# Designs tried in a protein design run: designed miniproteins, single chains, continued (4). Part 42

Each design is a single chain, and the fold is of that chain. pLDDT is the mean over its residues in the fold that is shown.

## One batch from the design tools (miniprotein)

Design m13436
Fold by ESMFold2-Fast:
Structure m13436 (fold): chain A 92 residues (1-92)
Amino acid sequence: MDEKKKELLEFARENAEEVAERLLEEARAYLALPEEERKKLREEAIEEAKASETARKQLEFVIELLEIALEARPDKAIEELLKDFKKILEEA
């Protein structure tokens, strides 16, 4: 991790409830999409992560934020979004 990402993750842990609230909104919006749309988004994210080290690192950072959020607020929507993001990283 670069120093800026480390500082952001430490800030996220100190403000885990606020991070969880925001990410819960994003997770609910994602899960409200039709399965076909979610599949397209996952496929596009996999190709982007394969093509770009920056995109892959951004995906890893978002996964860490989702893990922080899930620890602060165990919620099915956050858990499902985290599982999908981890699958994207695994496939890339």
Scores: mean pLDDT 81

Design m13437
Fold by ESMFold2-Fast:
Structure m13437 (fold): chain A 93 residues (1-93)
Amino acid sequence: MMEKKIEELAEKLANIFIEKGLSDEEMVEQLVHMLQTLEAIRRGDEELVAEEREKLSPELQELVDEIIELGLSEEEVKEILQLAVKKVLEKKR
């Protein structure tokens, strides 16, 4: 089920952020680079993909690759990112 896969990816992303001890600002920066990488892939901009992907940690690069393989929509990607942030905030309290 796509809903289950979105939840699984969101949990993976949240765990990466928690394990790295990222600040809220650092999480936003990584989320921006993830979105830019995925947008560049949709446009076929290989140079921009390489530039933005290099700004991601290896674990986040693997997660981006998994998202690409699944062919997720922009809305589904945004849902993953929003759920991941929510999970991180819930665990920090």
Scores: mean pLDDT 79

Design m13438
Fold by ESMFold2-Fast:
Structure m13438 (fold): chain A 83 residues (1-83)
Amino acid sequence: KAVELLEKAGKEAVKALREAGKEKLAEEVEKLTKKAVEAAEAGNAAEASRYAQKIVDLAREAGLEEEAEKIEKAMEEAGELLS
């Protein structure tokens, strides 16, 4: 399900950031993941996409290209399920 995919991708990104010692970025990604999930549950696909895109941008800037790709895929699948 869309919400589950977003939550899983966000948790994986948070774990990777913490393992890399980027605790402040992990906290920001965790916050954005919760906001994206909340927006998706409320039917606000545009807001969910904006929060998820910020997570992708932050993960990519941190050098987590694979995690960024997983979040992008979760966003695409969530958008299809919400549309």
Scores: mean pLDDT 76

Design m13439
Fold by ESMFold2-Fast:
Parts: structure tokens; sequence; C-alpha cells
Structure m13439 (fold): chain A 78 residues (1-78)
């Protein structure tokens, strides 16, 4: 599965830490409240529903690219 590598590259493109990319990857592989909380810890001011929307958008990509994942992740920024 190439999705974890694409997530790491997209996060790097946006200047996000490795820990964030790992948290997003963990949620994509096994969606759980704990994995969601790990992603939200990097964006504590962002509403939970926005975090979920972004993660579900990435999960739903048929043929994900670094650019499409980066565009989805950019929705986390104010």
Amino acid sequence: DELPELVREAARLLGLPEGFAEAVTAWLLDPSEEALAAVQAHFPAVPRERIVLVLETIRGLENPTVESIAKALALLFP
C-alpha cells in the first residue's frame, strides 16, 4: 500500500511533522477514536468535524496523489 508514503510526502510538502503523518496514516489504516485524537493533537484549535472530514476525504480517494492528499490536508489550516 503506497498511501502511507503519499501521506508522508504530502505532510512534508506542507511543513507538517513526521508525527502528524504517522497519526494520519494510523487512522487511515485503522480508524479509531485514539488515532483521531492523535491527529487532532497536532491541530487542537480545529473542530473535530473538520478533522474527520479531511481524513474521510483522503480515505475516499480512488487514486491518491501527493497533491490530492496535500489539498485535503490544507483544509486543516485556518
Scores: mean pLDDT 84

Design m13440
Fold by ESMFold2-Fast:
Structure m13440 (fold): chain A 84 residues (1-84)
Amino acid sequence: SVDEAVKIMEKLIDEYMKKTGKKTLSKEEAIKLIKKAFKESGLDISDEEIEEFVNKKFKETGKKTFSKEEFIELVRIMARKKLA
């Protein structure tokens, strides 16, 4: 479910930020965590689809890093699109 994917992603980001001391995530770090969240939630989203979506959002915004809240929203959008 969308809610399960979001919950898993929030936990993974919180654990990663606690371990690294980082408050924002790069594109590469985000892709890695999103892939893990979708695999653990049982959502069949390809690595290529995840990479394309995240790359597009970074290009559109011009940002170098995203906040936890921004990545949670990306996961929610992708999960909703896949389950529609």
Scores: mean pLDDT 80

Design m13441
Fold by ESMFold2-Fast:
Structure m13441 (fold): chain A 68 residues (1-68)
Amino acid sequence: SALDELRALLEELVARGRISREEAEAIYAATKESGDAAGRLLTRLVARGRISGEEGQRLGRLIKEIWG
């Protein structure tokens, strides 16, 4: 499922040091809550430089697939 793909991508990003475990858990929790909540969190993390625009686009595509 797209949710399983999201979890796998978040685990890969943590393993490669691209994002923190806390950021990954926050994104996953927000995604299970709503697409809007996940999208807003993702936009904020990119704006704060915590996640790159490229990572933000990849995560955003999966969130859209889950909720769209």
Scores: mean pLDDT 84

Design m13442
Fold by ESMFold2-Fast:
Structure m13442 (fold): chain A 70 residues (1-70)
Amino acid sequence: REAVLQEAIEEARRFGERMAEAGVSEETYELALQYFVQYLRRTYGLSEEEAELVRRAAEEAYRRKLEELR
């Protein structure tokens, strides 16, 4: 269980970093994040709490990467 959640979190972090590097609009990022979290939830069978953890991981990675690119 924990290994599955960790894999989903790592995929979410990579997604956030890639979106920041791609320089997409905020609207495009928000839509992409919504679909990506739904995809991870279905693929890994995540609970609502676990889906929020992967969403936050993607958001944190995205914000951190944007700050690095300044």
Scores: mean pLDDT 80

Design m13443
Fold by ESMFold2-Fast:
Structure m13443 (fold): chain A 65 residues (1-65)
Amino acid sequence: SLEEARKRALKLIEGAKRAGIDMEPPKDDDSLFELEVHEGVALLAIAVKATTGDKVAKEILEEIK
C-alpha cells in the first residue's frame, strides 16, 4: 500500500543518513512509484557504501534483513 511504501522509504532514507549519505525526504504527494524509487535509491546507496568497507552501512544493511 501507499502508507507501507512511505514507511519503507522513510526507514531506508533514515538508514542512509545514519551512514552519512545525504538524501532528501520524500514529498507528501509522492506516488507509490516515487516512494518505491526513493526506497530503491536509498538501499542501493547504503549497499554501495557497505561494499567500500563502511562499517555503519554494513550494520544498516543487516538491520534491514
Scores: mean pLDDT 79

Design m13444
Fold by ESMFold2-Fast:
Structure m13444 (fold): chain A 83 residues (1-83)
Amino acid sequence: MSPEELARKYAEEAKEAARLSVEYRKGGPESIPKAIGAALRGIGSAWGAALVARKSGSEEARKYAEEGSEALREAGWKVEAVP
């Protein structure tokens, strides 16, 4: 698997997790733990994409990593760019 393919997969996982976290948050108080769990999974995937992008030096992989992180930020979650 290329670095670009791997970063894209992680970014897609982060985007889906961000979407699920928003969906769970609007489901009511009992869904809050599910929203947090989805967000944490998404942050892990976003970090995975960022690490792949950093290690490979690929500009395309960096773009995917940023897309994943941005999806989580838009969903209201803090995500640190891996330095």
Scores: mean pLDDT 81

Design m13445
Fold by ESMFold2-Fast:
Structure m13445 (fold): chain A 68 residues (1-68)
Amino acid sequence: SPVLARLRERLAAEEDPELRTLLRVAIHELELAEKEGKPLTIKLQNGSPEQEALLREVERWIKEYEES
């Protein structure tokens, strides 16, 4: 998956432990969603602005790939 490849590249470059944790969760949830044909569902409890911005970016990447 191009989105999974992009997420893994972002994780490799990310130094923030909280963003790394979120990226690992996003990768795992997207892998499950792709294997099972289910929509991606990620919920943040007390997300930082950076975490919310990252989730919106990931959702945009997924949407762009699905609409291609």
Scores: mean pLDDT 76

Design m13446
Fold by ESMFold2-Fast:
Structure m13446 (fold): chain A 71 residues (1-71)
Amino acid sequence: MRAEALARLRTAMDVYPDTRDTILALGAKILGVPREQLKDPAVEEQAVEAALDHMLQRGQQGRQYSLQLAS
């Protein structure tokens, strides 16, 4: 399930730039790193996974909030 959710999130980030920005901002906040650290691909990957884990922990509600911020 998590791997499938990660794949879906990555696809959404590729298609929707606003979604990408929102997810990266959430991930950076969770990791406690500034947005500039996300220019490092390894940090970006970790931030995306942290954002996904946060959304999965909160269930569909976390996903709804991310969508609202992107909109």
Scores: mean pLDDT 72

Design m13447
Fold by ESMFold2-Fast:
Structure m13447 (fold): chain A 69 residues (1-69)
Amino acid sequence: NLIQNASKAKGLKLTPDAFNALLQLQQLIGDQGKFNKLLSTLSDLVGDKPADATHVIGLAKLAGIELPA
């Protein structure tokens, strides 16, 4: 799974809701390079803490993308 592999590489822990939000974000972006950059930003934002759907939604809005929730 592409998102799981990238998350493991960055040491990022995801809740199931955060994983689903990232899946939607990946489809909306359509560009793997831009998506990987956002994953790096998310990892920096949460550090050692698990990322929730709220973190992903906030990151998407910061990048100019509205997630349906």
Scores: mean pLDDT 75

Design m13448
Fold by ESMFold2-Fast:
Structure m13448 (fold): chain A 84 residues (1-84)
Amino acid sequence: MAALLAREDYDPEFEEKHREELLKLQALMEQARKNIPEEVLKEILEEMRKEVEENPPKSREEWLEFVKKLVERLVKAAEEVKKK
């Protein structure tokens, strides 16, 4: 069990292939979270929580797609706040 988790955490091919994308997603998420009101952030997180409960990600690729969707929603919310 521990060896399987270590293997999933240590995937240099996946990390290297998606390194730039993961770094960009992390930066966008942190920037968006700083610019979103708590109420809006809470609503987005609640919606994403429901999606995970209804269709839980089964693979690393599905988790990456989920993170992309979350980041997209956060970025859009941050842009709307900046326009006000």
Scores: mean pLDDT 69

Design m13449
Fold by ESMFold2-Fast:
Structure m13449 (fold): chain A 96 residues (1-96)
Amino acid sequence: MEKFIEAETMLALAEIEVAVTKLSLERNKGKKLTPEEIADLRKSIERVEKLLQEVEAMLPELDPASAATLQADIDRIRKDVEEIKKEVEKMEKENA
């Protein structure tokens, strides 16, 4: 029970970080970002990926139904992260 709550809390933090990063990208669409701003976006992506890895490490300790639910959420968040990575890479190339 406690492991499931811990995993859900980590995923909620990952989803918040993704949402904030997406809003930042939308607000800066068409603007030239500084190298520092791009580095901060990269660090946000790394934090989300670390949270997802930590949650995946917890899955074997959970019941199968709970593990399946969290895995589906991880997969969804990873898809969002890949989209963000592509947009950040495009911004880096435009600012090079």
Scores: mean pLDDT 82

Design m13450
Fold by ESMFold2-Fast:
Structure m13450 (fold): chain A 71 residues (1-71)
Amino acid sequence: MVKIEESVDPETRTATAKLTSDNGESAKVTVQLTDDGRVRVLDKEMSEGASEADLGLAAQRAIELLREMAR
């Protein structure tokens, strides 16, 4: 089963999602909401065996967290 770890920082308008797959591989994405309402990717990290699909899922979740925080 995929494990998802989530964090938000309202002070910096930053959200992070880290996804860990059953084989122990991980993908982590940090996004920030800018003052003009745009989403900026601050960082992307992948373990050696992580897939682009895992990275995409982490990015999607981080953006969802950012939208939830902004409401």
Scores: mean pLDDT 78

Design m13451
Fold by ESMFold2-Fast:
Structure m13451 (fold): chain A 73 residues (1-73)
Amino acid sequence: SETARLQAELQALVRERVAAGHSLAEVAPRELDPSTSVEELYQLLLEEIRNSKGTEAQLEEARAALAAEEAAA
């Protein structure tokens, strides 16, 4: 049950990234082996969170650059 819950959370994070405009190829969840441990699923979940935050930072930086350019015009 715990493994299934973590797997569902991982899939939800991938869906969120796709909805945010990222290609499925960039966030594609690998086919998880049924023998995948809870610890491994948790690490994958943390990795997806890290990647999501990294992308959010990149988007925010791009928005700031655009705003600065518009202010300079």
Scores: mean pLDDT 57

Design m13452
Fold by ESMFold2-Fast:
Parts: C-alpha cells; sequence; structure tokens
Structure m13452 (fold): chain A 91 residues (1-91)
C-alpha cells in the first residue's frame, strides 16, 4: 500500500484524507516532500504528524476535519491524538 495524503479546504473546514502505507520508502519520500514544502517550523510539525498518522494507519484510510482558523500546531495535536488512537486499536 502506497501512502497518500490529500488536504482540501472547503470554507472554514480543512478536510484531510489520509491513506496509510506500509512502504517505508514511499513514507520517507512523502515526509521529505512535505517538509520541503513547509514554510515554517509549525507547518513542519503538522506535516510530520500527517506522515506518522499515515504510518500508523498501515493501509487503512482516515478522514479528519479541522478548523481552517486553527494554527498548524493545533491541527498537528489533533493528528497526534488520531495516531495514538489508531496505535491503541492495533494493540
Amino acid sequence: AVPEIKVTREGRNVIITIKGGTDEAALKALEEKLLAESRSPFEEEFNRALVELARALGGEEKVIVVDAGWTPLERAAVLREATEEVRREKE
């Protein structure tokens, strides 16, 4: 399974569709791409959180909706909570 992340903005909503992956080379390439596109350390934290959730999902898909007015750090916190939930469900 190849990881895929799609971020779409619809008004006040940021819709994040994350398809997990088990291909470590693809996960690393995705992380490098997202970090290269990051404009701030806060965006880097958000993008690292996206990749970690994709890694935890393993082949599953998850949709997360966050507020467009939230900071990248607030969005990263939601992604980290989702990652912990996914990891607990796989235990």
Scores: mean pLDDT 79

Design m13453
Fold by ESMFold2-Fast:
Structure m13453 (fold): chain A 71 residues (1-71)
Amino acid sequence: SEEEEKRKKLHETRDKLTELVEKYANSDEVLEILKKVFNANTLEQIDEVTKKIADFDEELLKKLFEELEKL
C-alpha cells in the first residue's frame, strides 16, 4: 500500500541522513538541512520528528527529499 511505502521511505530517509551526517561529521550544510526541514538540532530530535511524521501528510517528506537532492 502507499502508506506502507511512505513509512518505509521515511525510515530509509532517516537512515540515509544518519549515514550522511556520520560520513560528513563536520558538514554544517547537512546539519542545516536537518534543522531546516525537521526544525531539529540533533539526530535524536530528527528521530522523534520522523516518528511523528508517520501521522502527518507527506509535506515534510517532500521538502526533505528536495533539499537532499540539491546536495
Scores: mean pLDDT 61

Design m13454
Fold by ESMFold2-Fast:
Structure m13454 (fold): chain A 82 residues (1-82)
Amino acid sequence: AIERALALFTEAVGLLSAEQRAAALAKAQAEAGKLPSDAPPVELLERVAEALVEAAADLPAEVRERIRRLLEEAVELYRESL
């Protein structure tokens, strides 16, 4: 499941520009810093997914929806692998 979750994440990231990826990383790092050190890894992944969706806000609706679906499936597959 982890390998497929990573593949879906890679596909979603590939739909973003370099600038959007940088913005998503900065947002994800800020949100991750708010989590307790003992937070489950899936919560960190959820924050990363949320940051990627926010970074896609300026993309066409069809692309934004595809990114959202890919990330939702990736998070679910990761959750199932725990």
Scores: mean pLDDT 77

Design m13455
Fold by ESMFold2-Fast:
Structure m13455 (fold): chain A 76 residues (1-76)
Amino acid sequence: APSAEEGARLADLYGAGGVAYAQQGDDERAAKMVAKAGEYGRLSGSEEGIESALKGAEAARQAGSDKAYEAGVKAA
């Protein structure tokens, strides 16, 4: 399992990737990336990791992907 710090960093990176795909209209890849962000946030076992995951999910929703938001929240 990743460390709390690694999990939070991976949640942030996958969240950013999901937002980029959402901005391109690629809901499938956005959802996959944001789901991974949620999973790594949860696996981090830290408040920082969960906050990073939820921030990514919300940003993806604002970029136009409700599917990515739902996938991220479900995975976290």
Scores: mean pLDDT 82

Design m13456
Fold by ESMFold2-Fast:
Order: sequence, then C-alpha cells, then structure tokens
Structure m13456 (fold): chain A 96 residues (1-96)
Amino acid sequence: MTPEDYVKAAEEMYKKGELTEETLEYVRKGVEYLKKGDLEKARQYFALAQAEAAIHQAKKNGDEKRVELAERLRELAEKGADEETLRELLRKAAEE
C-alpha cells in the first residue's frame, strides 16, 4: 500500500463509525512522518493507531479480554514495540 492509501482507508473506516477520530489522526501523523523519512515515529504512530482501533472494536463488542489485550498492545507501542509484532498479536487475539 502507498502512504496515501492508508489515510484513505482510515478515513473511509472513520466515516463508517469503525474508527475513532484519534485513531484517524494517528494514521495521518504516521503517514506524515513516513513521507518525511522518520521511520521510527511513523512506526510508533501506526502501532498506536492499530492499538486504539483494537480497543475501540473490543469495547463496541463488550469483549473485556480483548480490551485488556489491546490496552497492553498500546502500552507496548508507547514503549517502542515493533508494529509487525503488535499486528501479529492483534490478529491472534481476533482469531480466538
């Protein structure tokens, strides 16, 4: 995906009520840093966007276990954990 495709996809999900405004803003900032060549900050914002989206969906579904997992993933993202690792953990949780 191009950086512009990420923003477009996030905006579409936001319009459908699937993402919060905060998640959309994290995606926009991630793309902005990616365009500036700041890969570390770009990865951090994308990881934060993924964690916040997961928290929002889990809360919507009333799944307390997934909320706890998603909140832990947000903490790991804040500590600079790799986006790929966070994505794999989220995918595994979704398949439970």
Scores: mean pLDDT 73

Design m13457
Fold by ESMFold2-Fast:
Structure m13457 (fold): chain A 75 residues (1-75)
Amino acid sequence: GQLALLELQSGTALTAAQEAAIKSLAASLGVKMSDLFPLSPTQYAAFVEGSEANLQALTQAIQQQFGVQASVRYT
């Protein structure tokens, strides 16, 4: 699979429940995901691995379910 950095930008701090839900969502889409780590009070990142299609599906699903901006940077 592709190795990438997932970056999330939110208007508010993520709750533990939201972080768990995002990780579960990643698993359901065939994406391996590290725990989220904070870059700021409203910005988070995680290391992810999956197909490009699955990584794109994850970013769209996060934006739809949580209202946060999501992107991946391939490394």
Scores: mean pLDDT 85

Design m13458
Fold by ESMFold2-Fast:
Structure m13458 (fold): chain A 73 residues (1-73)
Amino acid sequence: SQAEKKKEQLRKLTREFMARSLSTMGATFDRVLALRRAGAPQEVIDQVWADGQRQLQQLLDDYKAQEKAILES
């Protein structure tokens, strides 16, 4: 049915979003940890964190747009 098709599309979209978000968070944490160990200034660490947050926001915006498209179809 159309409802079953939409549910499967939403499940796939959510799984892909979760995987990409976890990957982005992990990469950001690894970079922050490396910078902290190297004695980088807090301002540099804050910038890496902010960059990671911007990447996560883009993933969320993309997810919401695709979810809306599925729900409105």
Scores: mean pLDDT 90

Design m13459
Fold by ESMFold2-Fast:
Structure m13459 (fold): chain A 85 residues (1-85)
Amino acid sequence: MRVDEAAERVREVARRLLAEGKLTPEQYDFILRVVDRLRALAAERPEMEPVVAAQLDYITSLLEAGDVEGALRHVRALEAQLAAE
């Protein structure tokens, strides 16, 4: 899966959960901000593209399963890794 397609899947699922009241606007914005940073990393470092795509797919799987807390925990861990870069 290409990173752009994986990122759009996260956006689609997160937008649906926001519309259903299962995500707050702040949680939605946070997820999208980290997704955009992961896309930027994959664009700068093409060798990271498979890893980034896999992380985005994992976020999508957690959100689709209704594990919002797990998804937010994982996204926070990714943000911390990006900050340490």
Scores: mean pLDDT 85

Design m13460
Fold by ESMFold2-Fast:
Structure m13460 (fold): chain A 96 residues (1-96)
Amino acid sequence: MEEINRLLEEIKKIDGLEFSDYQIAKIKEYVEKHGEENVVKQLRAALDVIKAWKKVEKGELTPEELRELAEQYEKEGFTDNAEIYRKLAEEVEKKK
């Protein structure tokens, strides 16, 4: 629970994302059904994507930097994350 609470606090701190009592109850239910480590893994993945998206919105990440991140994730074997960062780079270029 400590790691889940830490991740939820980080998500909340990112651009004011608020979790309702209903959403927190659902997270607790999911922990009971699937185990804490699986929920932590999912929350970490979601947090990384949210962080990248918010940096893109604020102009803190350029398309070039996003492509560099995609290459790093691909080299590490995180193909899904690499694809997400490549798509974010394309969206930033279109919005340019």
Scores: mean pLDDT 70

Design m13461
Fold by ESMFold2-Fast:
Structure m13461 (fold): chain A 74 residues (1-74)
Amino acid sequence: MSPEEEERLLREFEEWMREALERIRAETDPERRWAIFLELAQRYLEVEARLSPEHQARLQELYERVSAEVVALL
C-alpha cells in the first residue's frame, strides 16, 4: 500500500470515529451504543492490518482518544 493510500485510510477512519461518536451520543439505548463501539473496534482492526507500523502508531493514538470518550458515554 502506498503512503498516500495509508494517509487516506487514516483520514477515513478518523471520519468514521467522529461519526461513530456522534451516533453514540445520539443513541439512548446502551446496547445499541455498545454495538456501535464494537463496529468501530472491528474497523480499527481491519485498518490496522493494512497500515505500516508508523501509521499503526498514529491509528492507535486516534483510537485510544475516541475510546476514552466512548466509554465515558457507555
Scores: mean pLDDT 78

Design m13462
Fold by ESMFold2-Fast:
Structure m13462 (fold): chain A 90 residues (1-90)
Amino acid sequence: SSEKIEEVVEMAREMRFEALEAIRNKEPNEKILEIVERKAEEIKKFAPEIKEIMDELVEEARKAVEEGKLTEETVIELMTKFAEKLSELV
């Protein structure tokens, strides 16, 4: 439902906020990835129907960590892409 997707958007906004704060505080990449993975599991538990697009976000974040490219810009780009995919499900 539209209301459920709105809640997912809010949960994703919280994930973005926590990840960006960790980057700004110079936390290690594994800590930032842990935040993304934990929040992704919470969102998938709430909305199992978006598991595939959520798993894609986690894999892209993991790839960015492996390539040393998990920056504020990358997080914003990944979250924008996720929001666009989520909008297609409404």
Scores: mean pLDDT 83

Design m13463
Fold by ESMFold2-Fast:
Formats: sequence, C-alpha cells, structure tokens
Structure m13463 (fold): chain A 79 residues (1-79)
Amino acid sequence: SELMEELRKKIAELPSLDVESAAKTLGEIAKKALELSAEDQREIAELLREAARRTPDPEVSLYAEITAQELLELAEEQE
C-alpha cells in the first residue's frame, strides 16, 4: 500500500535525522500506524527496531525502540 511505502521511507531516514526531526517523524509514523492492520503494525515495528540498531544517536535509537514497542502493543490490542 502507499501508506506502507511512505512509512518505510520515513523509517529509512531515521538514522540520518537529528533528535528533533526524528521525534517529529516517529510521531507521524505512530499516528499513521493507527490505520494499519495488526500484521502491518508488526512489520513497521520490526523496521523501526532495525533502524534503531543502525542509528548512531542513542536518543533517536531509544525513541525508535519505544515507538516500535508501542506499535507491537497496538497490534496485540487488535487481536
């Protein structure tokens, strides 16, 4: 879907963003992820964890991990 492609592009940019830009982008990802199926929410959460592992900034990495965990919890609530 176009939404999944948009979210993948936003996540791919995370390792190159400053903390303020990353926080804004993660907020947009979290909001748009509410429209996704549980399966797609889990896919986005895994991509966020991969981005966190590639991110040199520890704050951006932490915020990405937190967002991933929130999406996993959201996916479980849909089941």
Scores: mean pLDDT 86

Design m13464
Fold by ESMFold2-Fast:
Structure m13464 (fold): chain A 67 residues (1-67)
Amino acid sequence: SSQEIARMETIIGFLQISRDTELYLSEQMEQQGRLDLAQQLRQSAEQVGRHIAELQARLQQLRQSFA
């Protein structure tokens, strides 16, 4: 439904902001020599990125069901 599509787009948007924030913080931690924290933040961002990709694939399937 259009409601389900809108909800998923909102969730994806929120996750994108979260991922971008973690990547930004990772770069800041690396500049401060906090390499372990920078690596943890990058790994977390990669997990969020995978979740975004899964939701985008599901969103594409939902959009195709209206065609």
Scores: mean pLDDT 87

Design m13465
Fold by ESMFold2-Fast:
Structure m13465 (fold): chain A 85 residues (1-85)
Amino acid sequence: LSPIEKRLLRGLSLQAAYQIQVVTGASPQEMAEIHELLFEVLSTAREKKDLDFIEEIYDTLQDMIDNKESASTIIERLREMKEKL
C-alpha cells in the first residue's frame, strides 16, 4: 500500500471504530483496539487485492452493528478475521 492509501485506511478505520463506540458504548480502550484491528485487517486484505474479503469484513461489521453486538464480540470477530490473513 502507498503512504496515501495507508492514511486513508487509518482514517476509515478510526471512523468505523468511533461509530462502533457510539452504538455499543465501548470503552476508550476497546475503541482503540477495534481501530487498530480494523486497520490491520483492512490494510492486509487491500495489499492482497482481496476485494471479496474486504466486502466480507464490511458486511460482517454492519451485521454486528445492526444486531447491537457488544464491543468484546466485535473485537473477537476482528481477531478471527486477522488470523485468516
Scores: mean pLDDT 82

Design m13466
Fold by ESMFold2-Fast:
Structure m13466 (fold): chain A 69 residues (1-69)
Amino acid sequence: SEKEEKVLAVLKESDRPLTAREIAEKTGFSVDEVLEALKELEKKGKVQIVGTRNGATEISEDTLFMYTG
């Protein structure tokens, strides 16, 4: 919950899509912790994936996410 809130706040403050690595730098969480939070936020419809390789929906440190609101 706390991690999800901080990750979401970073995305809401950004005018562009961010990678998990960039969010980790801004929050102080590990990339793995950020990816866990992003997966939960995606399930809740709060964030969306905007960049994937070869059209496949795969989540990695290079995946671009943005706030859906």
Scores: mean pLDDT 77

Design m13467
Fold by ESMFold2-Fast:
Parts: structure tokens; C-alpha cells; sequence
Structure m13467 (fold): chain A 91 residues (1-91)
């Protein structure tokens, strides 16, 4: 079984299976009320899609990350989301 850290590295290198596994894990954390971990994983998914040039998918993942970060009350993650959004070309 792969640790989350290994999945993050694979996802950031364009492994679509790793991206999907991280997204599923983020969905699970969100269902469990662990909004902080959900936000962190959605943010990683957004970074992976951005690196692949998949801007629409990146924006959708960032939107989910932002909602989860707001529910967590973690302003630090919210700042990281805003910083990443500035790197995505506007549609």
C-alpha cells in the first residue's frame, strides 16, 4: 500500500491514478468532517492538474479545497489556495 506522501509525489509527476486516489481520499476526509486534511488533499490535486495544464480540473479542485478550508477555519490553507489561483490563467 502506498503512503499518502508517495501518492502526492506520483500525482505531482502526472500519475492520473495517484491523482484519483488522492481525490477519493479527500472526499473521504470531507465525509468524516476532517475538513483540514480534505482541503490539503484537494489543494494537492489542484497543483497536479495545474502542472498538467488541465486548468478547468485544477479550478474545480481549488473550489473544493476552498470550501473545505473555510469549514476547517484554517486561514493558512486558504492563503495557499489564493496563491495557487493566481498561477492559473483566467478563462
Amino acid sequence: MEEVEELIEKALNGDTEAIEKLRQLADQYEKEGNYEEAARLYLTVAKAYLKMGKFDESLRALQRAAVAAAKSGNEEIGKEIKDLLEKIPLP
Scores: mean pLDDT 82

Design m13468
Fold by ESMFold2-Fast:
Structure m13468 (fold): chain A 116 residues (1-116)
Amino acid sequence: SLREELDAAIDRLDAALANNASEEEIKRIVEQLLELAERAAEEGDLSLLVQAIGAVQTALPRLSREDQKRVAERVLEVIRRSPAVPAGVIAGLADTLASLGLDDLAARLRAIRAEQ
C-alpha cells in the first residue's frame, strides 16, 4: 500500500540520517519520497502527502544546493496541485528553504498559500 511504501521510505531516511549516509544515498531516498508525495496528491490522501513533505523537508539540508533547488521545485509543483495542504506545512517548508538561502523558492511557496 502507499502507506506501507511511505513508512518504509521514512524508516530508510531516518536510518540514513542517523548513520550520516552520503548525499547520493539520501538523494535516492528523497526521490522515492517525492514519487510517494505525487501519488498521495493524486489519490487525495492529505495525511500521506503531509508526511511525505515533512520527510523531504527533514532531508533537504543534507542535499547539495542544486539538488535542494530541484527537490523544492518538485514539492512546490505538488503543493500547487493540492489546495488542501495546510498553511502551517507550507509555512514550515518555506522557512526551511529560506534558511538554506533558497529565498525565491520560499517566496513562491508562500504565494501559493495566499491563493492569488
Scores: mean pLDDT 88

Design m13469
Fold by ESMFold2-Fast:
Structure m13469 (fold): chain A 80 residues (1-80)
Amino acid sequence: SKKDTVLAKTIANYLVNAGIIEEEDVEPLKNKIIKEAKNRNKKLSELSDSEFIDIIVEALKELNYSNKIIESVKKTFSRT
């Protein structure tokens, strides 16, 4: 959906601003997040925090990011 596309892009841009991913990976990461949410038959807004983090981690693994970067993402989203 349009709202899911905006949310996925916002997340990818946040990770670039945090220095975790490269700017060139924004569109690939956005597309992977949307695809994984669709595979789960859920909107991004309907996901629990845990499901949401799992989708981002899965997308980063598909983009060949290191375990160190994946752990940085998990730590960033667990700060509540």
Scores: mean pLDDT 78

Design m13470
Fold by ESMFold2-Fast:
Structure m13470 (fold): chain A 94 residues (1-94)
Amino acid sequence: MIKISDLKVENDGPTALKVTFKVEGDEEAEITVIIKNLETGETQSKTVKAKPGEEYSITFTGLKPGSTYQVTVIAKDKDGKIVDIKRTEPVTVT
């Protein structure tokens, strides 16, 4: 069973957020990371293939200083089935 673990969101300067995570399980997953501005509703997304036991980092740039964003991470299996979803606490860009 695939699970998202060790999900962190960190400021990476005044216009960027860095998302780090690991994948636990017995197979490779397609991971989609979505960041949403909670005031405007604007979203960005990035997709990576993740192997169990490895750490992944995704940086979102062009973010608005002082805006609050929520990160959602979606794991899909080889058949495209959603197997895990994690969300962070809302994070303010500083």
Scores: mean pLDDT 83

